# Designed miniproteins, single chains, continued (5): the designs that were tried, part 1

Scores and structures below are computed, not measured.

Each design is a single chain, and the fold is of that chain. pLDDT is the mean over its residues in the fold that is shown.

## One batch from the design tools (miniprotein)

Design m16001
Fold by ESMFold2-Fast:
Structure m16001 (fold): chain A 65 residues (1-65)
Amino acid sequence: SKAEELLKQAEEDERAAEELEKEAERLEEEAKTDPSLERKAAQLYTAAKILRAGAEFLRELAKKL
């Protein structure tokens, strides 16, 4: 069903967000010795937040189908 496809996409986007958050955490730790990495870590956290918001939208859309 279309609802199942939307839920699967939401799960994939959530997993992608988790991977970006893990990378951001690594860069944030490395930023303690290289401050230039702070901006990149912040960008990855922002990208993860966008993916999570998109996944939430897909889950809500699936409920209406």
Scores: mean pLDDT 89

Design m16002
Fold by ESMFold2-Fast:
Structure m16002 (fold): chain A 52 residues (1-52)
Amino acid sequence: SAAALELNRQGMALLKAGDAAGAAERYRQALALDPNLAAARMGLLLALRAQA
């Protein structure tokens, strides 16, 4: 959906800005709307690793 894609874009922007926690939240929201959105699944993995 358009909403899931927008949340994914917000996640990417936050991850690029160094806000891994904020990025993970946005990617999780995107996956709640579209569980098969591969970009958001990959983004969430990267954001969670960046938090560690």
Scores: mean pLDDT 85

Design m16003
Fold by ESMFold2-Fast:
Structure m16003 (fold): chain A 52 residues (1-52)
Amino acid sequence: SLQEQIKKLEEEIRELEKKYKSETDPKKKAVLQTVIGILKGEISFLKRLLEK
């Protein structure tokens, strides 16, 4: 379940990164970058739990 959650978050990050590259509004780009950073942090936390 944790591995499935990590893969789902990685997929969400890929979609957000696509939105980031197509976004022209610098304020919206900043928000997307922040959200991507938060999700990457969550993946790191979950991966640490799997490492034991």
Scores: mean pLDDT 83

Design m16004
Fold by ESMFold2-Fast:
Structure m16004 (fold): chain A 80 residues (1-80)
Amino acid sequence: SDKEIEEEVKLLKEQAEWLLSNAEKMSKEQLEDAIEGLEEEIKKLEELLNDPSLSERQKKLLQELIDFLKEVKKKLEEKK
C-alpha cells in the first residue's frame, strides 16, 4: 500500500541521514560496511521498481528514495 511504502521510505531516509551524521566518527571499515549496505538496499529497491503492480505514486516514491540513497553513498565514499 502507499502508506506502507511511505513509512518504509521515511525509515530508510532516517537511517541514511544517521549514517551521514555519524560518518566523521566511523572507521574506514565501518564506512565501507555502510557503503556496502547502501549498495545492497539500492539494488533491492531497483528490483522492486520492476514490479508491474506498483502504482505511479509508489514508483515515484521509490525512485526518489533510490536517488537519495545514491547521494548519501556518494557522500560517504568522499569521507574515505
Scores: mean pLDDT 85

Design m16005
Fold by ESMFold2-Fast:
Structure m16005 (fold): chain A 70 residues (1-70)
Amino acid sequence: SSLQDAQQRMQRTVDMFRTAIDNNRGNQRMIDSILDVMDDTSQRLIDQYPQITPFVQQLMTRLRQHTLGT
């Protein structure tokens, strides 16, 4: 379904940005830029599919925790 496809796309995007964060550890400006792009991407998906909001929020929380090395 389009909803399931959106969730899978979001997961792949988060995985890609996790790798980008790992490659830029110690560059806080770059990490902040990556998080800003993810916030914009997340908001656009929530606007299209409000029912995925808890899923997207959970992924974003985990991504923010990952930036702290946890």
Scores: mean pLDDT 81

Design m16006
Fold by ESMFold2-Fast:
Structure m16006 (fold): chain A 113 residues (1-113)
Amino acid sequence: LTEEEIEELVELLKSEDEDERLDAAILLGLYAEEVRGNEKAIKALVELLKDENEGVRLAAVEALKRIVENDPETAKLALEAGAREPLEELAENDENEKVREAARELLELLEKL
């Protein structure tokens, strides 16, 4: 992904269309290596953890997991963007078991880095 393409995906994370938000989050996760260190993308994905749609929340958690994995600097950016509180809320209170499990895994990953 080019920087311009990442900026386009970050804008789609803010779309009124949940399918566009979902697809953009998945793509950012698939291109995790190119997204690492991008503070704007990390902040947008952290905000997406609070999304009204459970599939979008799951995609945001999975994207962040891929992006921060084995990258302490990007993990620090996620924590500075306020990832801890929404992840703790998702891990304890989300209606979807998959979202709870993914959030727990990401919290453990952030603690190890």
Scores: mean pLDDT 88

Design m16007
Fold by ESMFold2-Fast:
Structure m16007 (fold): chain A 94 residues (1-94)
Amino acid sequence: SKLDEIIKRAEELLERILELMRNTEDPELVSELTALALRAIGIIIDAELIKQYLEENPNLTEEEKKEIKEKIEALEKEIEELEKEIRELEEKIK
């Protein structure tokens, strides 16, 4: 499912952030990486909550389905933005 893909991608990005944190002692970079890690955790939590909601509510209206689809698309965009910001920090850490 798209939600499982989102969770997996966010978990992989979190692992990359934690690896970058191990490779730097710069307090400003550590602060920026911590913020990115919290964003990755937030995406995982939001995706898990949507997944739980869908499991608890199998008979959604068309309006509710549209709302869920828009939330999933927003999470996909957040992952793309997070990945870009991680790449920019990787350039600074080498």
Scores: mean pLDDT 87

Design m16008
Fold by ESMFold2-Fast:
Structure m16008 (fold): chain A 71 residues (1-71)
Amino acid sequence: DEKLKKKLLEAIGEILRAIGDIIEAEQKKEEAAAAGDEEALAKAEEELAKAEKELEEAKAKLKEVETEIEF
């Protein structure tokens, strides 16, 4: 099923993007901590939480595709 294959590739793409966002937020957090910038650190922690939520949403999408394959 071509539609199912496209949906799978889209979910994988969203997971990879979310992982990239997490890595970027982790780097910003590390830089802010090293600089002693508490405001930048708090902002980086918010971005990390947002990226982690995006990853969970992408995983849920992948799980939906998996359940469609089972039928």
Scores: mean pLDDT 82

Design m16009
Fold by ESMFold2-Fast:
Structure m16009 (fold): chain A 61 residues (1-61)
Amino acid sequence: MLSREELDREVRRALAVMGAALATKYLSPEEAIEFTRQLAERLGLSDEEIEELVAWVKERA
């Protein structure tokens, strides 16, 4: 059974990934990268997780 804190972290991660995917679809590559970074930072992802997500956006944008 996941703890409430673990579930919260997974939900925040899922929201960041969803936001990144939408940003790559609707924004320019440069705007999508910046949006993803800001969203992940606001959602409290680690620097390592933010870097991975930004790399994923750069590959797809």
Scores: mean pLDDT 82

Design m16010
Fold by ESMFold2-Fast:
Structure m16010 (fold): chain A 67 residues (1-67)
Amino acid sequence: SAELEELEARIAAAEAEIARLEKELAEAKSGTSREGAIRYTGLSIRLVGLREEVRLLRRRIAALRAA
């Protein structure tokens, strides 16, 4: 269905962003600056949000497939 295709596309996009942010987070943690620490914290919060979004989207797909 179009809804399943859209949800799968959203998961793929979110997972790609997670991979990018994980790389950026690893780079940020190697710094000793205050700016680096602030950036690390912001990236960590964004990663938690994106991982939760993927979990909710996967749950929605499972519900649609069960119906």
Scores: mean pLDDT 84

Design m16011
Fold by ESMFold2-Fast:
Structure m16011 (fold): chain A 85 residues (1-85)
Amino acid sequence: EAKKLAEELRRAAERVKELGKKAAEEFPEKKEEILKLSEEAVKYLEEAAKAAEKGDFEKAKEYLKKAEEKVKELVELVKEAAAKK
C-alpha cells in the first residue's frame, strides 16, 4: 500500500532528523556538516514519501538511493569525529 510505504519513509526521515540532532550535540566541531547532511537525507526521504504516495515507485526508489548516500556520508563524518579523542 502506497500510504503505508510513505508513512514508513516519513518515520525514517524523523529518525534521521533526531539522530542528526543528537550527533551534532555530541560533535559540536562538526555540527554544521552533520546538520547539513541530515537535512539533505531528510529532504530526500520526504521526496521519496511524496513519490510513493503518487504511485511513482521508480522516483521513490531514486530519492531513497540519494537519501541512503547522504546517510552514509553522515555516518562516515560521525565516525571521523569520534576517532578524534
Scores: mean pLDDT 83

Design m16012
Fold by ESMFold2-Fast:
Structure m16012 (fold): chain A 65 residues (1-65)
Amino acid sequence: SEVIERLIIHELVTEFGVSEEVAREIVEMAKRGASVEEIAEKLIEQGVSREEALRLARNIVAAFR
């Protein structure tokens, strides 16, 4: 759902300081079957804590599968 994609991008950008470009990349990775670990690594690279990155990655993966 485009609505779910926009909500995830908005949360990552506004609450976690992820760039819009990387937030969009993360959504595309999830849609293409990326693992929780792969998405969490991208979030950690953006400065998200490991605990929050794993929580967000699990929720993002679940939203697209």
Scores: mean pLDDT 87

Design m16013
Fold by ESMFold2-Fast:
Structure m16013 (fold): chain A 85 residues (1-85)
Amino acid sequence: SEIDELVAEIVAVADELEAGATDPRLRAIIAAARALVETKTAVGARSALAQLEWARRHAAPELRPLVDRAIALTEELLRLLEAEE
């Protein structure tokens, strides 16, 4: 499904972010956002966006394009999940 494909892409981006992050707090926040996205719920996606917004503010400049991509994909996931309700 489109939802499963988006979740898989977000997870892949989150894995790249965790590999590139040296700050353990940033790594924990990315892992939390990943777990929230994997719930495939609108509430989970909205919570994941809050985590990713924190990550965007605190990530090294080199990681920001990946954070921006994760946010964009999670916003699309939220749009699809909200359309089902």
Scores: mean pLDDT 87

Design m16014
Fold by ESMFold2-Fast:
Structure m16014 (fold): chain A 75 residues (1-75)
Amino acid sequence: SAAEAAARLLTEPEVAAAAREQLAQARAYAEANAATQPEALEAVRLWEEALEAAEAGDVAAAAEALRRLAELGKA
């Protein structure tokens, strides 16, 4: 699945480092815009969950978090 493939990429140190940088920027944006875009904070939380799971080697948990993030983006 696309989510599983993305989760496996997230276990790569270089990919994780890039994702962490993007996540820091996304978190700053979400915090600044929490009153008007509360979904951005939920998206950041799911991204953090996916990255933490992937770094722990839990590809299944990372893939599930990424699936939930994708569904949030479809709303």
Scores: mean pLDDT 82

Design m16015
Fold by ESMFold2-Fast:
Structure m16015 (fold): chain A 94 residues (1-94)
Amino acid sequence: SDRSRAAALATAAALLAIAAVVDAEYLGDVEVARENMEAAVELTREAVELASKEEALEIIELTERAVREAGEAAGDPEATERALEELERLREEV
C-alpha cells in the first residue's frame, strides 16, 4: 500500500539523516555525511508523495532537523542550504 511504502521510505530517510550526523560528528567524514544528507532529502520527497498531509509535514520536519545537525557538524553551509531549500519547497507543496 502507499502508506506502507511511505513508512518504509520515511524510515530509510530518517536512518540516512542519522547516519549523516554520525558521519559528520563522530567519524569526521564530511563527504559521506553530504551524500547521506542528499539521499535522505530524496527519500523524503518520495515518502511525502505517498503520505497524508500530516504525515508528510512530520517527515519533512524530522529530515530538516537532521540536515541542520549534519550540515553544522560537517561545516558545509552550501549543501545544507540546498537541502533545506528543497525541504521547504516540499513543505509548500503539501
Scores: mean pLDDT 78

Design m16016
Fold by ESMFold2-Fast:
Structure m16016 (fold): chain A 91 residues (1-91)
Amino acid sequence: MPSLAERAEALIERAQALLLQLPSDSPLAARLHALIGELSEILHKIKNEGAKPSDLIEDANGEKVTIEERVARLEAELAALEAEVAALKAA
């Protein structure tokens, strides 16, 4: 199983690759930039602060969630964006 840091890095790479497939004026580009930013902050906490998957971070509602749970949610958001881009290409 990849480490949480490796998983976050892979998600950043996937999001960056998806950005290259979009026109510069795409509304999806703003969401991908936000997702890359949040994953980069998580990766910094893991690599530089020694944060663990079970460590808590604050979500958008002020609730504390585990880093692992937040990464899982960001992965699901990226998968949804990848599906939207694939649908646009298939049309």
Scores: mean pLDDT 80

Design m16017
Fold by ESMFold2-Fast:
Structure m16017 (fold): chain A 60 residues (1-60)
Amino acid sequence: MTLRQLLPRSLSDEDIDRTEEGLRTIARYLARQQGLPDAQIHTDRRERGDYIEITTTITP
């Protein structure tokens, strides 16, 4: 399962970090709901032109 969020590059580093933390929190919650409390959560940031793509992946 993968969660993805696109943010404009004009956002502050604090706002981007907060969004990443939020996605990680949601991913952990979803993993627990699926019976995967020990699932690996990986978050990656990638620049996409005028956007920053934050991808959070849940691996069982």
Scores: mean pLDDT 81

Design m16018
Fold by ESMFold2-Fast:
Structure m16018 (fold): chain A 63 residues (1-63)
Amino acid sequence: SKEEQLERLREQALKELDKAKSIEDGYNIAKRAVEEARKLGFSDEEARLLGMELYKEIVKKYL
């Protein structure tokens, strides 16, 4: 399902965030995940929500 695809994309991005060395690296990972969501046919709203969720995890890790 679309929900399962989005969840897998989120999990992959979170794994990449574990390897991120800076806030900037994390931001770039989040941006790539948003782009991938759009390519998979998710709405702008769904893609932005994913990006915001990943950004929140970056803030928790570095701040």
Scores: mean pLDDT 81

Design m16019
Fold by ESMFold2-Fast:
Structure m16019 (fold): chain A 97 residues (1-97)
Amino acid sequence: MEPRRVRVTVTLRAVGPVPASAGPVTVRVEKEGLSPGLGEAALTAGASANTTAVAELYGVPQSSRLRVTVAEEPAALRAAGVKLEVAAVGVEEVAEP
């Protein structure tokens, strides 16, 4: 069976001033019975910065529910009191080449 590839674009919003020392945020996309997809998003220093992470899953059945979580949050964000929010989630099927 050819695996159905799903691309998940997660838009994250940082609420508060993002320190220049902040590393990337890792997002995890999961579906029961499948290996998780991981994506990294780079943060821009400043107030209320938006960033995007892209993760892919393989073998996804039609009409599946996906779980999106922040797997790794930079310690510098917590030290600065910056909260991360999921602002938007886009899901698309990627055509096999």
Scores: mean pLDDT 72

Design m16020
Fold by ESMFold2-Fast:
Structure m16020 (fold): chain A 86 residues (1-86)
Amino acid sequence: MTVRLVLENATVGAQIAAIGVGVQIELQGGEMEVSIEGDTLTVTVKGASEEGIRLALEFAKGAEAGGARVEVRQEGDELVLTITDP
């Protein structure tokens, strides 16, 4: 499964945290890609494991608890977590 973390209006700290989670997901399996366009950071891991998916969901829950807006969408073999800082 492909996991995509999309961070909108992210602080530098949030960007570092997202990249760190992406690296942890890749260590459990898959290939990590990072792109930055303006204020949006996208961390994509293709071929993520079940543990990788769990790590991504826990990261999103933590962001939501911290005041971010989180949207979760699944399209086929892709899980997209959109996180928008306040």
Scores: mean pLDDT 84

Design m16021
Fold by ESMFold2-Fast:
Structure m16021 (fold): chain A 79 residues (1-79)
Amino acid sequence: SALSEEEQLELGRRRLRELLRELGAEEELRRAERLEAEDERLGLLVMQLIVALLLEGVADAEREARLAEALARYREHLK
């Protein structure tokens, strides 16, 4: 009756992609998909961050800066 962890993760990914398309963030979606091919978890985290920033109404330049900072922090913690 409950969704499995794998099913929940796939549903989450699908919902984030739908939200990004609804928000008109198709270039950001393509970027997240490229990152997902490198690191599946990183792609998901980037999609979540972009959706959050778009829903907050953060301007494009500011969103790019925050995303770059988040990516740098994530990659630094992987070292």
Scores: mean pLDDT 74

Design m16022
Fold by ESMFold2-Fast:
Structure m16022 (fold): chain A 60 residues (1-60)
Amino acid sequence: MIEAKIVIEDVTTLIGVVLRVIGDLPEAEIKIEGNEITIRAPDTEENRKLLEELKEKYGG
């Protein structure tokens, strides 16, 4: 399993990220703690690339 943590201050952006993960990573587990989203998925090259993309776009 791979894990990515993304801190998102804007609730609209947070909802958008959750919806994208549900659509693109059906095997992913999502945990939300305040403004931090934790995404866990099977360790594949495709999943790692997608999680890094989400982290770069929304978390940094």
Scores: mean pLDDT 78

Design m16023
Fold by ESMFold2-Fast:
Structure m16023 (fold): chain A 59 residues (1-59)
Amino acid sequence: SSEALDLLREGAAAVRAGDAERAVALAKELQSMGYPSAAALLVEALRDAGLDEAAAEAE
Protein backbone atom coordinates (compact mmCIF):
# COMPACT_ATOMS: atom_id res chain seq x y z
CA SER A 1 0.00 0.00 0.00
CA SER A 2 1.00 3.69 0.02
CA GLU A 3 2.71 3.41 3.44
CA ALA A 4 5.02 0.62 2.23
CA LEU A 5 5.80 2.60 -0.94
CA ASP A 6 6.67 5.72 1.12
CA LEU A 7 9.03 3.70 3.34
CA LEU A 8 10.62 2.10 0.26
CA ARG A 9 11.19 5.56 -1.29
CA GLU A 10 12.75 6.82 1.96
CA GLY A 11 14.97 3.72 2.13
CA ALA A 12 16.11 4.15 -1.47
CA ALA A 13 16.95 7.80 -0.71
CA ALA A 14 18.93 6.68 2.37
CA VAL A 15 20.96 4.23 0.19
CA ARG A 16 21.75 7.05 -2.28
CA ALA A 17 22.81 9.33 0.60
CA GLY A 18 25.11 6.60 2.01
CA ASP A 19 22.97 6.23 5.16
CA ALA A 20 23.18 2.44 5.36
CA GLU A 21 21.93 2.32 8.99
CA ARG A 22 18.72 4.16 8.02
CA ALA A 23 18.15 1.89 5.00
CA VAL A 24 18.61 -1.27 7.15
CA ALA A 25 16.14 0.08 9.74
CA LEU A 26 13.54 0.79 7.03
CA ALA A 27 14.01 -2.67 5.46
CA LYS A 28 13.41 -4.29 8.88
CA GLU A 29 10.33 -2.08 9.41
CA LEU A 30 8.93 -3.17 6.02
CA GLN A 31 9.50 -6.83 7.00
CA SER A 32 7.73 -6.35 10.37
CA MET A 33 4.77 -4.67 8.60
CA GLY A 34 4.36 -7.67 6.27
CA TYR A 35 6.00 -6.26 3.12
CA PRO A 36 8.95 -8.65 2.54
CA SER A 37 9.08 -7.95 -1.23
CA ALA A 38 9.54 -4.20 -0.62
CA ALA A 39 12.20 -4.97 2.03
CA ALA A 40 13.99 -7.23 -0.51
CA LEU A 41 14.16 -4.30 -2.95
CA LEU A 42 16.05 -2.26 -0.31
CA VAL A 43 18.41 -5.21 0.30
CA GLU A 44 19.14 -5.31 -3.46
CA ALA A 45 19.69 -1.52 -3.50
CA LEU A 46 22.21 -1.87 -0.64
CA ARG A 47 24.08 -4.64 -2.51
CA ASP A 48 24.06 -2.61 -5.77
CA ALA A 49 25.59 0.30 -3.81
CA GLY A 50 28.38 -2.00 -2.51
CA LEU A 51 27.02 -1.97 1.08
CA ASP A 52 27.23 -5.76 1.48
CA GLU A 53 27.43 -5.79 5.31
CA ALA A 54 24.32 -3.59 5.55
CA ALA A 55 22.50 -5.80 3.01
CA ALA A 56 23.30 -8.90 5.12
CA GLU A 57 22.06 -7.10 8.29
CA ALA A 58 18.79 -6.20 6.49
CA GLU A 59 18.10 -9.88 5.62
Scores: mean pLDDT 84

Design m16024
Fold by ESMFold2-Fast:
Structure m16024 (fold): chain A 96 residues (1-96)
Amino acid sequence: MTPEELEARIRELMERLGLSEEEKKAVDQYIEFLKKLPEDERYEGLARLEHYLTALELSRIAEANPDKLTPEQRAAVDRLRAEAEQLFAEIKEKIK
């Protein structure tokens, strides 16, 4: 997968997730920051961002069906949300 294909998937995920304008701006600024890095580091950064946004989408789907979650699945959902929140905090720190 190319960096351009990863960026396209990230943009699709942002639209499906209904991210806030602040969150969208933070993601766009992080993508611009990554463009200043060597190609391998840019790819790794984009892949990590795509992974966390996918995890956030799965977390929201699971939360929509709370009565069908086991305790273990609930713990996994809570962890995925915490990881996504941490990523956005890291992005905000890097784009100051």
Scores: mean pLDDT 74

Design m16025
Fold by ESMFold2-Fast:
Parts: sequence; C-alpha cells; structure tokens
Structure m16025 (fold): chain A 80 residues (1-80)
Amino acid sequence: MKPKSLDELIDEATELINKAEKMIQQNAPKEEILKVLDEAEKLAKEALKLAREKNDVLGMAEAAVNLGAVSYLRMLVERK
C-alpha cells in the first residue's frame, strides 16, 4: 500500500474522532467506541512521529490535539 501523508494521517484521525463523538451521542456500545478511538490514537501517533521526523511544528500540534481529543473521549466512555 502507498504510505499515507502527514495530512492524510491527521485527516483520518480527525474523522475517526468525529465518528467516536457521534457514536457516544448515539449511545453505541462502549467496546465499539473504544475500537474507533484506538484506531484514531494509532493514526494520531503515526502523524506525530512523521511530523517530528519532518520537524513540522504545525503537524506536531495538530497530531497532539488529536491525541488529546482521543484521551478526553476515552475518559467519557470509561465513565459510562
């Protein structure tokens, strides 16, 4: 498979975060929400690593925001 660009990794992580938020609002099963958040975290970590390798400060910031969002949503799901 072709390697994903930094922008693609950030966009995909953001899309999965938005999907997880919608699933929480729809009261989807905890296990299904956590699977989506795990995938989002994986993509955000890959984006952060790639941004660091490129010394891309904006990319690092965007990836860090995505990781923060995943942590927050995981906390909300665990509280249910």
Scores: mean pLDDT 85

Design m16026
Fold by ESMFold2-Fast:
Structure m16026 (fold): chain A 56 residues (1-56)
Amino acid sequence: SSSDAANEAVKRVLEEGVSGEEAVKMFLEKSKGSSGGRYYGQQLILGAAKAKEEDK
């Protein structure tokens, strides 16, 4: 599901230090569902990446 793919991508950003752009790319490859789900997941991933950058 798009939610599961988004959570996995966020976890990789926060725990593995994957860039937000790479995490979004992985999420979009796994998310073949609705446009709304893809948009929401992308926002979550980019938000997590931005928060991690601000923590530096």
Scores: mean pLDDT 74

Design m16027
Fold by ESMFold2-Fast:
Structure m16027 (fold): chain A 57 residues (1-57)
Amino acid sequence: MISEEKKKAILEYALANPTTPLEEIGKKFGVSKETVLELLIEEGIRALVEAVEKVLK
């Protein structure tokens, strides 16, 4: 039930504040730290797949 806009905001905030604990990021956006972690893992997997595809080109 998290909007795409909110997901992007969470990811951008995490990237801009790499020293901030996931719990604090979750608190700022009203989500659990588990939700923040899941979003970061999904983004990391997508970025890795895109990087591998670019190298194999």
Scores: mean pLDDT 76

Design m16028
Fold by ESMFold2-Fast:
Structure m16028 (fold): chain A 90 residues (1-90)
Amino acid sequence: SVEEIGLEVARIAQQANDAATDYETYGKISKEELAKLLEEQIERVEKLLKEAKKKGDKELAKFAEKVLEQLKERLENVKAGKPVEPIVIK
């Protein structure tokens, strides 16, 4: 359902924020593991975005696109050794 897609996108964003905390605050995961998790999260959101577009839900597609853009920016920042900013869930 459209509601399930939106909820899953929000869950992925939260999982990404938790992984960033595990990396920066707790040192529980490596930079390489964080990058791998981000790549997996990007792939998951891309699939959900395609489903949202197929269903014609423009607002859900915009939400998924915003999360996807933030995940991609975070991955580039991680690769560049820059600080990781929280993903904004709206």
Scores: mean pLDDT 83

Design m16029
Fold by ESMFold2-Fast:
Structure m16029 (fold): chain A 59 residues (1-59)
Amino acid sequence: SLEDEVARLRGELDALLAEIRDIAENGDLSDPAVQARLDAVLAQAQAVAEELARLQEQL
């Protein structure tokens, strides 16, 4: 159902936000590999947030 998809995406967003927090608090941002991973996770979180907003407009 649409509600099940929203719940799944919320869980996925929560996991991505936890990873962003971990990288920001414990990661060495002077390392290009760490910065690239942070950028990738931020892009994923943005995409999930946009999908959630789109689905919530249908509710």
Scores: mean pLDDT 84

Design m16030
Fold by ESMFold2-Fast:
Structure m16030 (fold): chain A 68 residues (1-68)
Amino acid sequence: SDNELLGKINEILNKDPEFLEEFNKLIEEGKIDEAIEKFKEYLLSLGYSEEEAEKFANFVRDLIEEAL
């Protein structure tokens, strides 16, 4: 579910405050594509599969686009 996916993403981001700060800065600067690509690479570095990384990244992209 979307609620479960959001919970998992929040847990992941809260475990690395340095990455979260970098990610937020890219979003603030309007570099959405770069932010999402870095998020995918970050998830892959944590051992997530390509499919799971794409799923999480697409969900976050949709949230950002809805906020614009």
Scores: mean pLDDT 82

Design m16031
Fold by ESMFold2-Fast:
Structure m16031 (fold): chain A 89 residues (1-89)
Amino acid sequence: MIVTVLAVDSLGDTAVARLEVSPEGVRILWAEGGTHALSALRSLVRERGKELAQELRKMKPGDVLRYTVFDPAAERELELTLRVVRVEE
C-alpha cells in the first residue's frame, strides 16, 4: 500500500511524501518540502513507524493524523499533522 500525505508541522513548514505502508512499518519512497516538516516526518517514521503503519492502513483520502514528535534537528517536540491525499494499492 502506498499513501501520499501532506505533512504540516507546528512551525508552519509543509512537506509532501509518498509512503510505502507494510505490516513491518513505513518506508519513505519520496519526500519534498520544508526542512522541519521533513525532519519531523523522518523521526515519526523511525520512532513510531509500526504505529503509523497501523493507522495509515485504516485511512482514506481526506483523513488526518496528529502526532507529537521529538525532532533531534530542532531539539524540541513538534506537532506534526498528516493529511492523507491519496491511497494506492
Scores: mean pLDDT 83

Design m16032
Fold by ESMFold2-Fast:
Structure m16032 (fold): chain A 87 residues (1-87)
Amino acid sequence: MSKEEMLELIEELLEISKELLKKAPELVLEAIGLILRAIGLELDVELGRLTNEELIELARAVIELAKKAGDEEALKRAEEVLERLEK
């Protein structure tokens, strides 16, 4: 996977996390945690340190937050990111 592809997937997970924060304010701490984690992974891409496993772990965490929020659109988007990472 290229740096450009990794950044694209991190940006998608970041956007999903931001939308979940807006839709489910009761999950604010979990959503903020995922946003900060995504920002940290973007830095790791730039430094050449990101592993595919770390990105998979972020995708799984976003999937779990989407399930808790009951957001089926966010869940599908996060699952599509995970599928791209497992190929």
Scores: mean pLDDT 83

Design m16033
Fold by ESMFold2-Fast:
Structure m16033 (fold): chain A 57 residues (1-57)
Amino acid sequence: MSSEEAAREAAEKLRLVAAEVEARLSKDEELKEEILKAVEEGDVDKATELEVEAAKA
């Protein structure tokens, strides 16, 4: 198995998270800002977790 496959999966997840944040969290500027920061840092786990929390709220 290659690290490139993991990197590709992470990049794809970042794209999907960004699109979902724009569509779903447009009302929640604070959470959106924090998610975007996590995406910029490449912290897919944190970005996904924040998105899930925003959806629950």
Scores: mean pLDDT 71

Design m16035
Fold by ESMFold2-Fast:
Structure m16035 (fold): chain A 77 residues (1-77)
Amino acid sequence: SPVESAEKEIKELEKQIEEAYKNGDIETVKRILDRLKRLKDSVERARHVLPQEDYDRVLELIDKAISKAEEALKKLE
């Protein structure tokens, strides 16, 4: 399903943030953050076609991943 695909992608991006952080790869963390922001925009555009529960769940996952990427960038300086 589109929701399951989005959840899988978000979880994979979180793993990539962790690996990029370990490697000191600032540019990769920035790229992933941009991807997460684009995913958030896409989900927000789909708000009227998704069940509210699925919409809320996916937004929570994206927001968590965005926060993780932003924290990684702050620590890498």
Scores: mean pLDDT 84

Design m16036
Fold by ESMFold2-Fast:
Structure m16036 (fold): chain A 71 residues (1-71)
Amino acid sequence: AEEEALEDRLINVAVRAAEGKTPEQKKAVVLSAAKQARDWLGEDAAIRVTERAAEKLGLSEEDKQEILDEV
């Protein structure tokens, strides 16, 4: 679906932008992508973008939860 394609694009762009960066920089990039997903696609998409991008970037459960708390 069009929404799924946008979600996948946001995840892939965030992962590419954050690879090789510090955990704090990775969190900032994922948070930015999650907020964009929320604004374009709603809360559920923001949660999925956060979970998938955090997983691909190797963020801890604690770091992922911090991002979710700010979305």
Scores: mean pLDDT 83

Design m16037
Fold by ESMFold2-Fast:
Structure m16037 (fold): chain A 65 residues (1-65)
Amino acid sequence: SEADGLAGRELHDRLIAEHGPLAGAKLAGQLAIDTASEEHVQLLREIADKLREIGDEFEKELLER
């Protein structure tokens, strides 16, 4: 449900806040993989794709200077 999806994102944000961005993201990712439905895995892939897109734009800006 949408409520379950929101709860998953809230848990991710909480883990990042408690453990820091790197450790929190790793813990949230591992929990999502271990307990995730196909919907949760797909959402994580979409987030990963967005993060890669941001990284590619950042890299392009650095290389064009």
Scores: mean pLDDT 67

Design m16038
Fold by ESMFold2-Fast:
Structure m16038 (fold): chain A 57 residues (1-57)
Amino acid sequence: AAAAEARAGALGDEALKRWQRIQTLVENGQLDQLSPEEQAFYQRYQQGLAGLEAVKA
């Protein structure tokens, strides 16, 4: 239990760091500095937001 919770926390921290990096690069207009994996993550996030907006509309 404790080990699984620690791993989940570590994965959350990695996701948060990745998201902070993506946000910083996007805010600076440096989309070309995103890795292909980071671009895919950002696109997936934008699709999620678009899906939520479609449900609200």
Scores: mean pLDDT 67

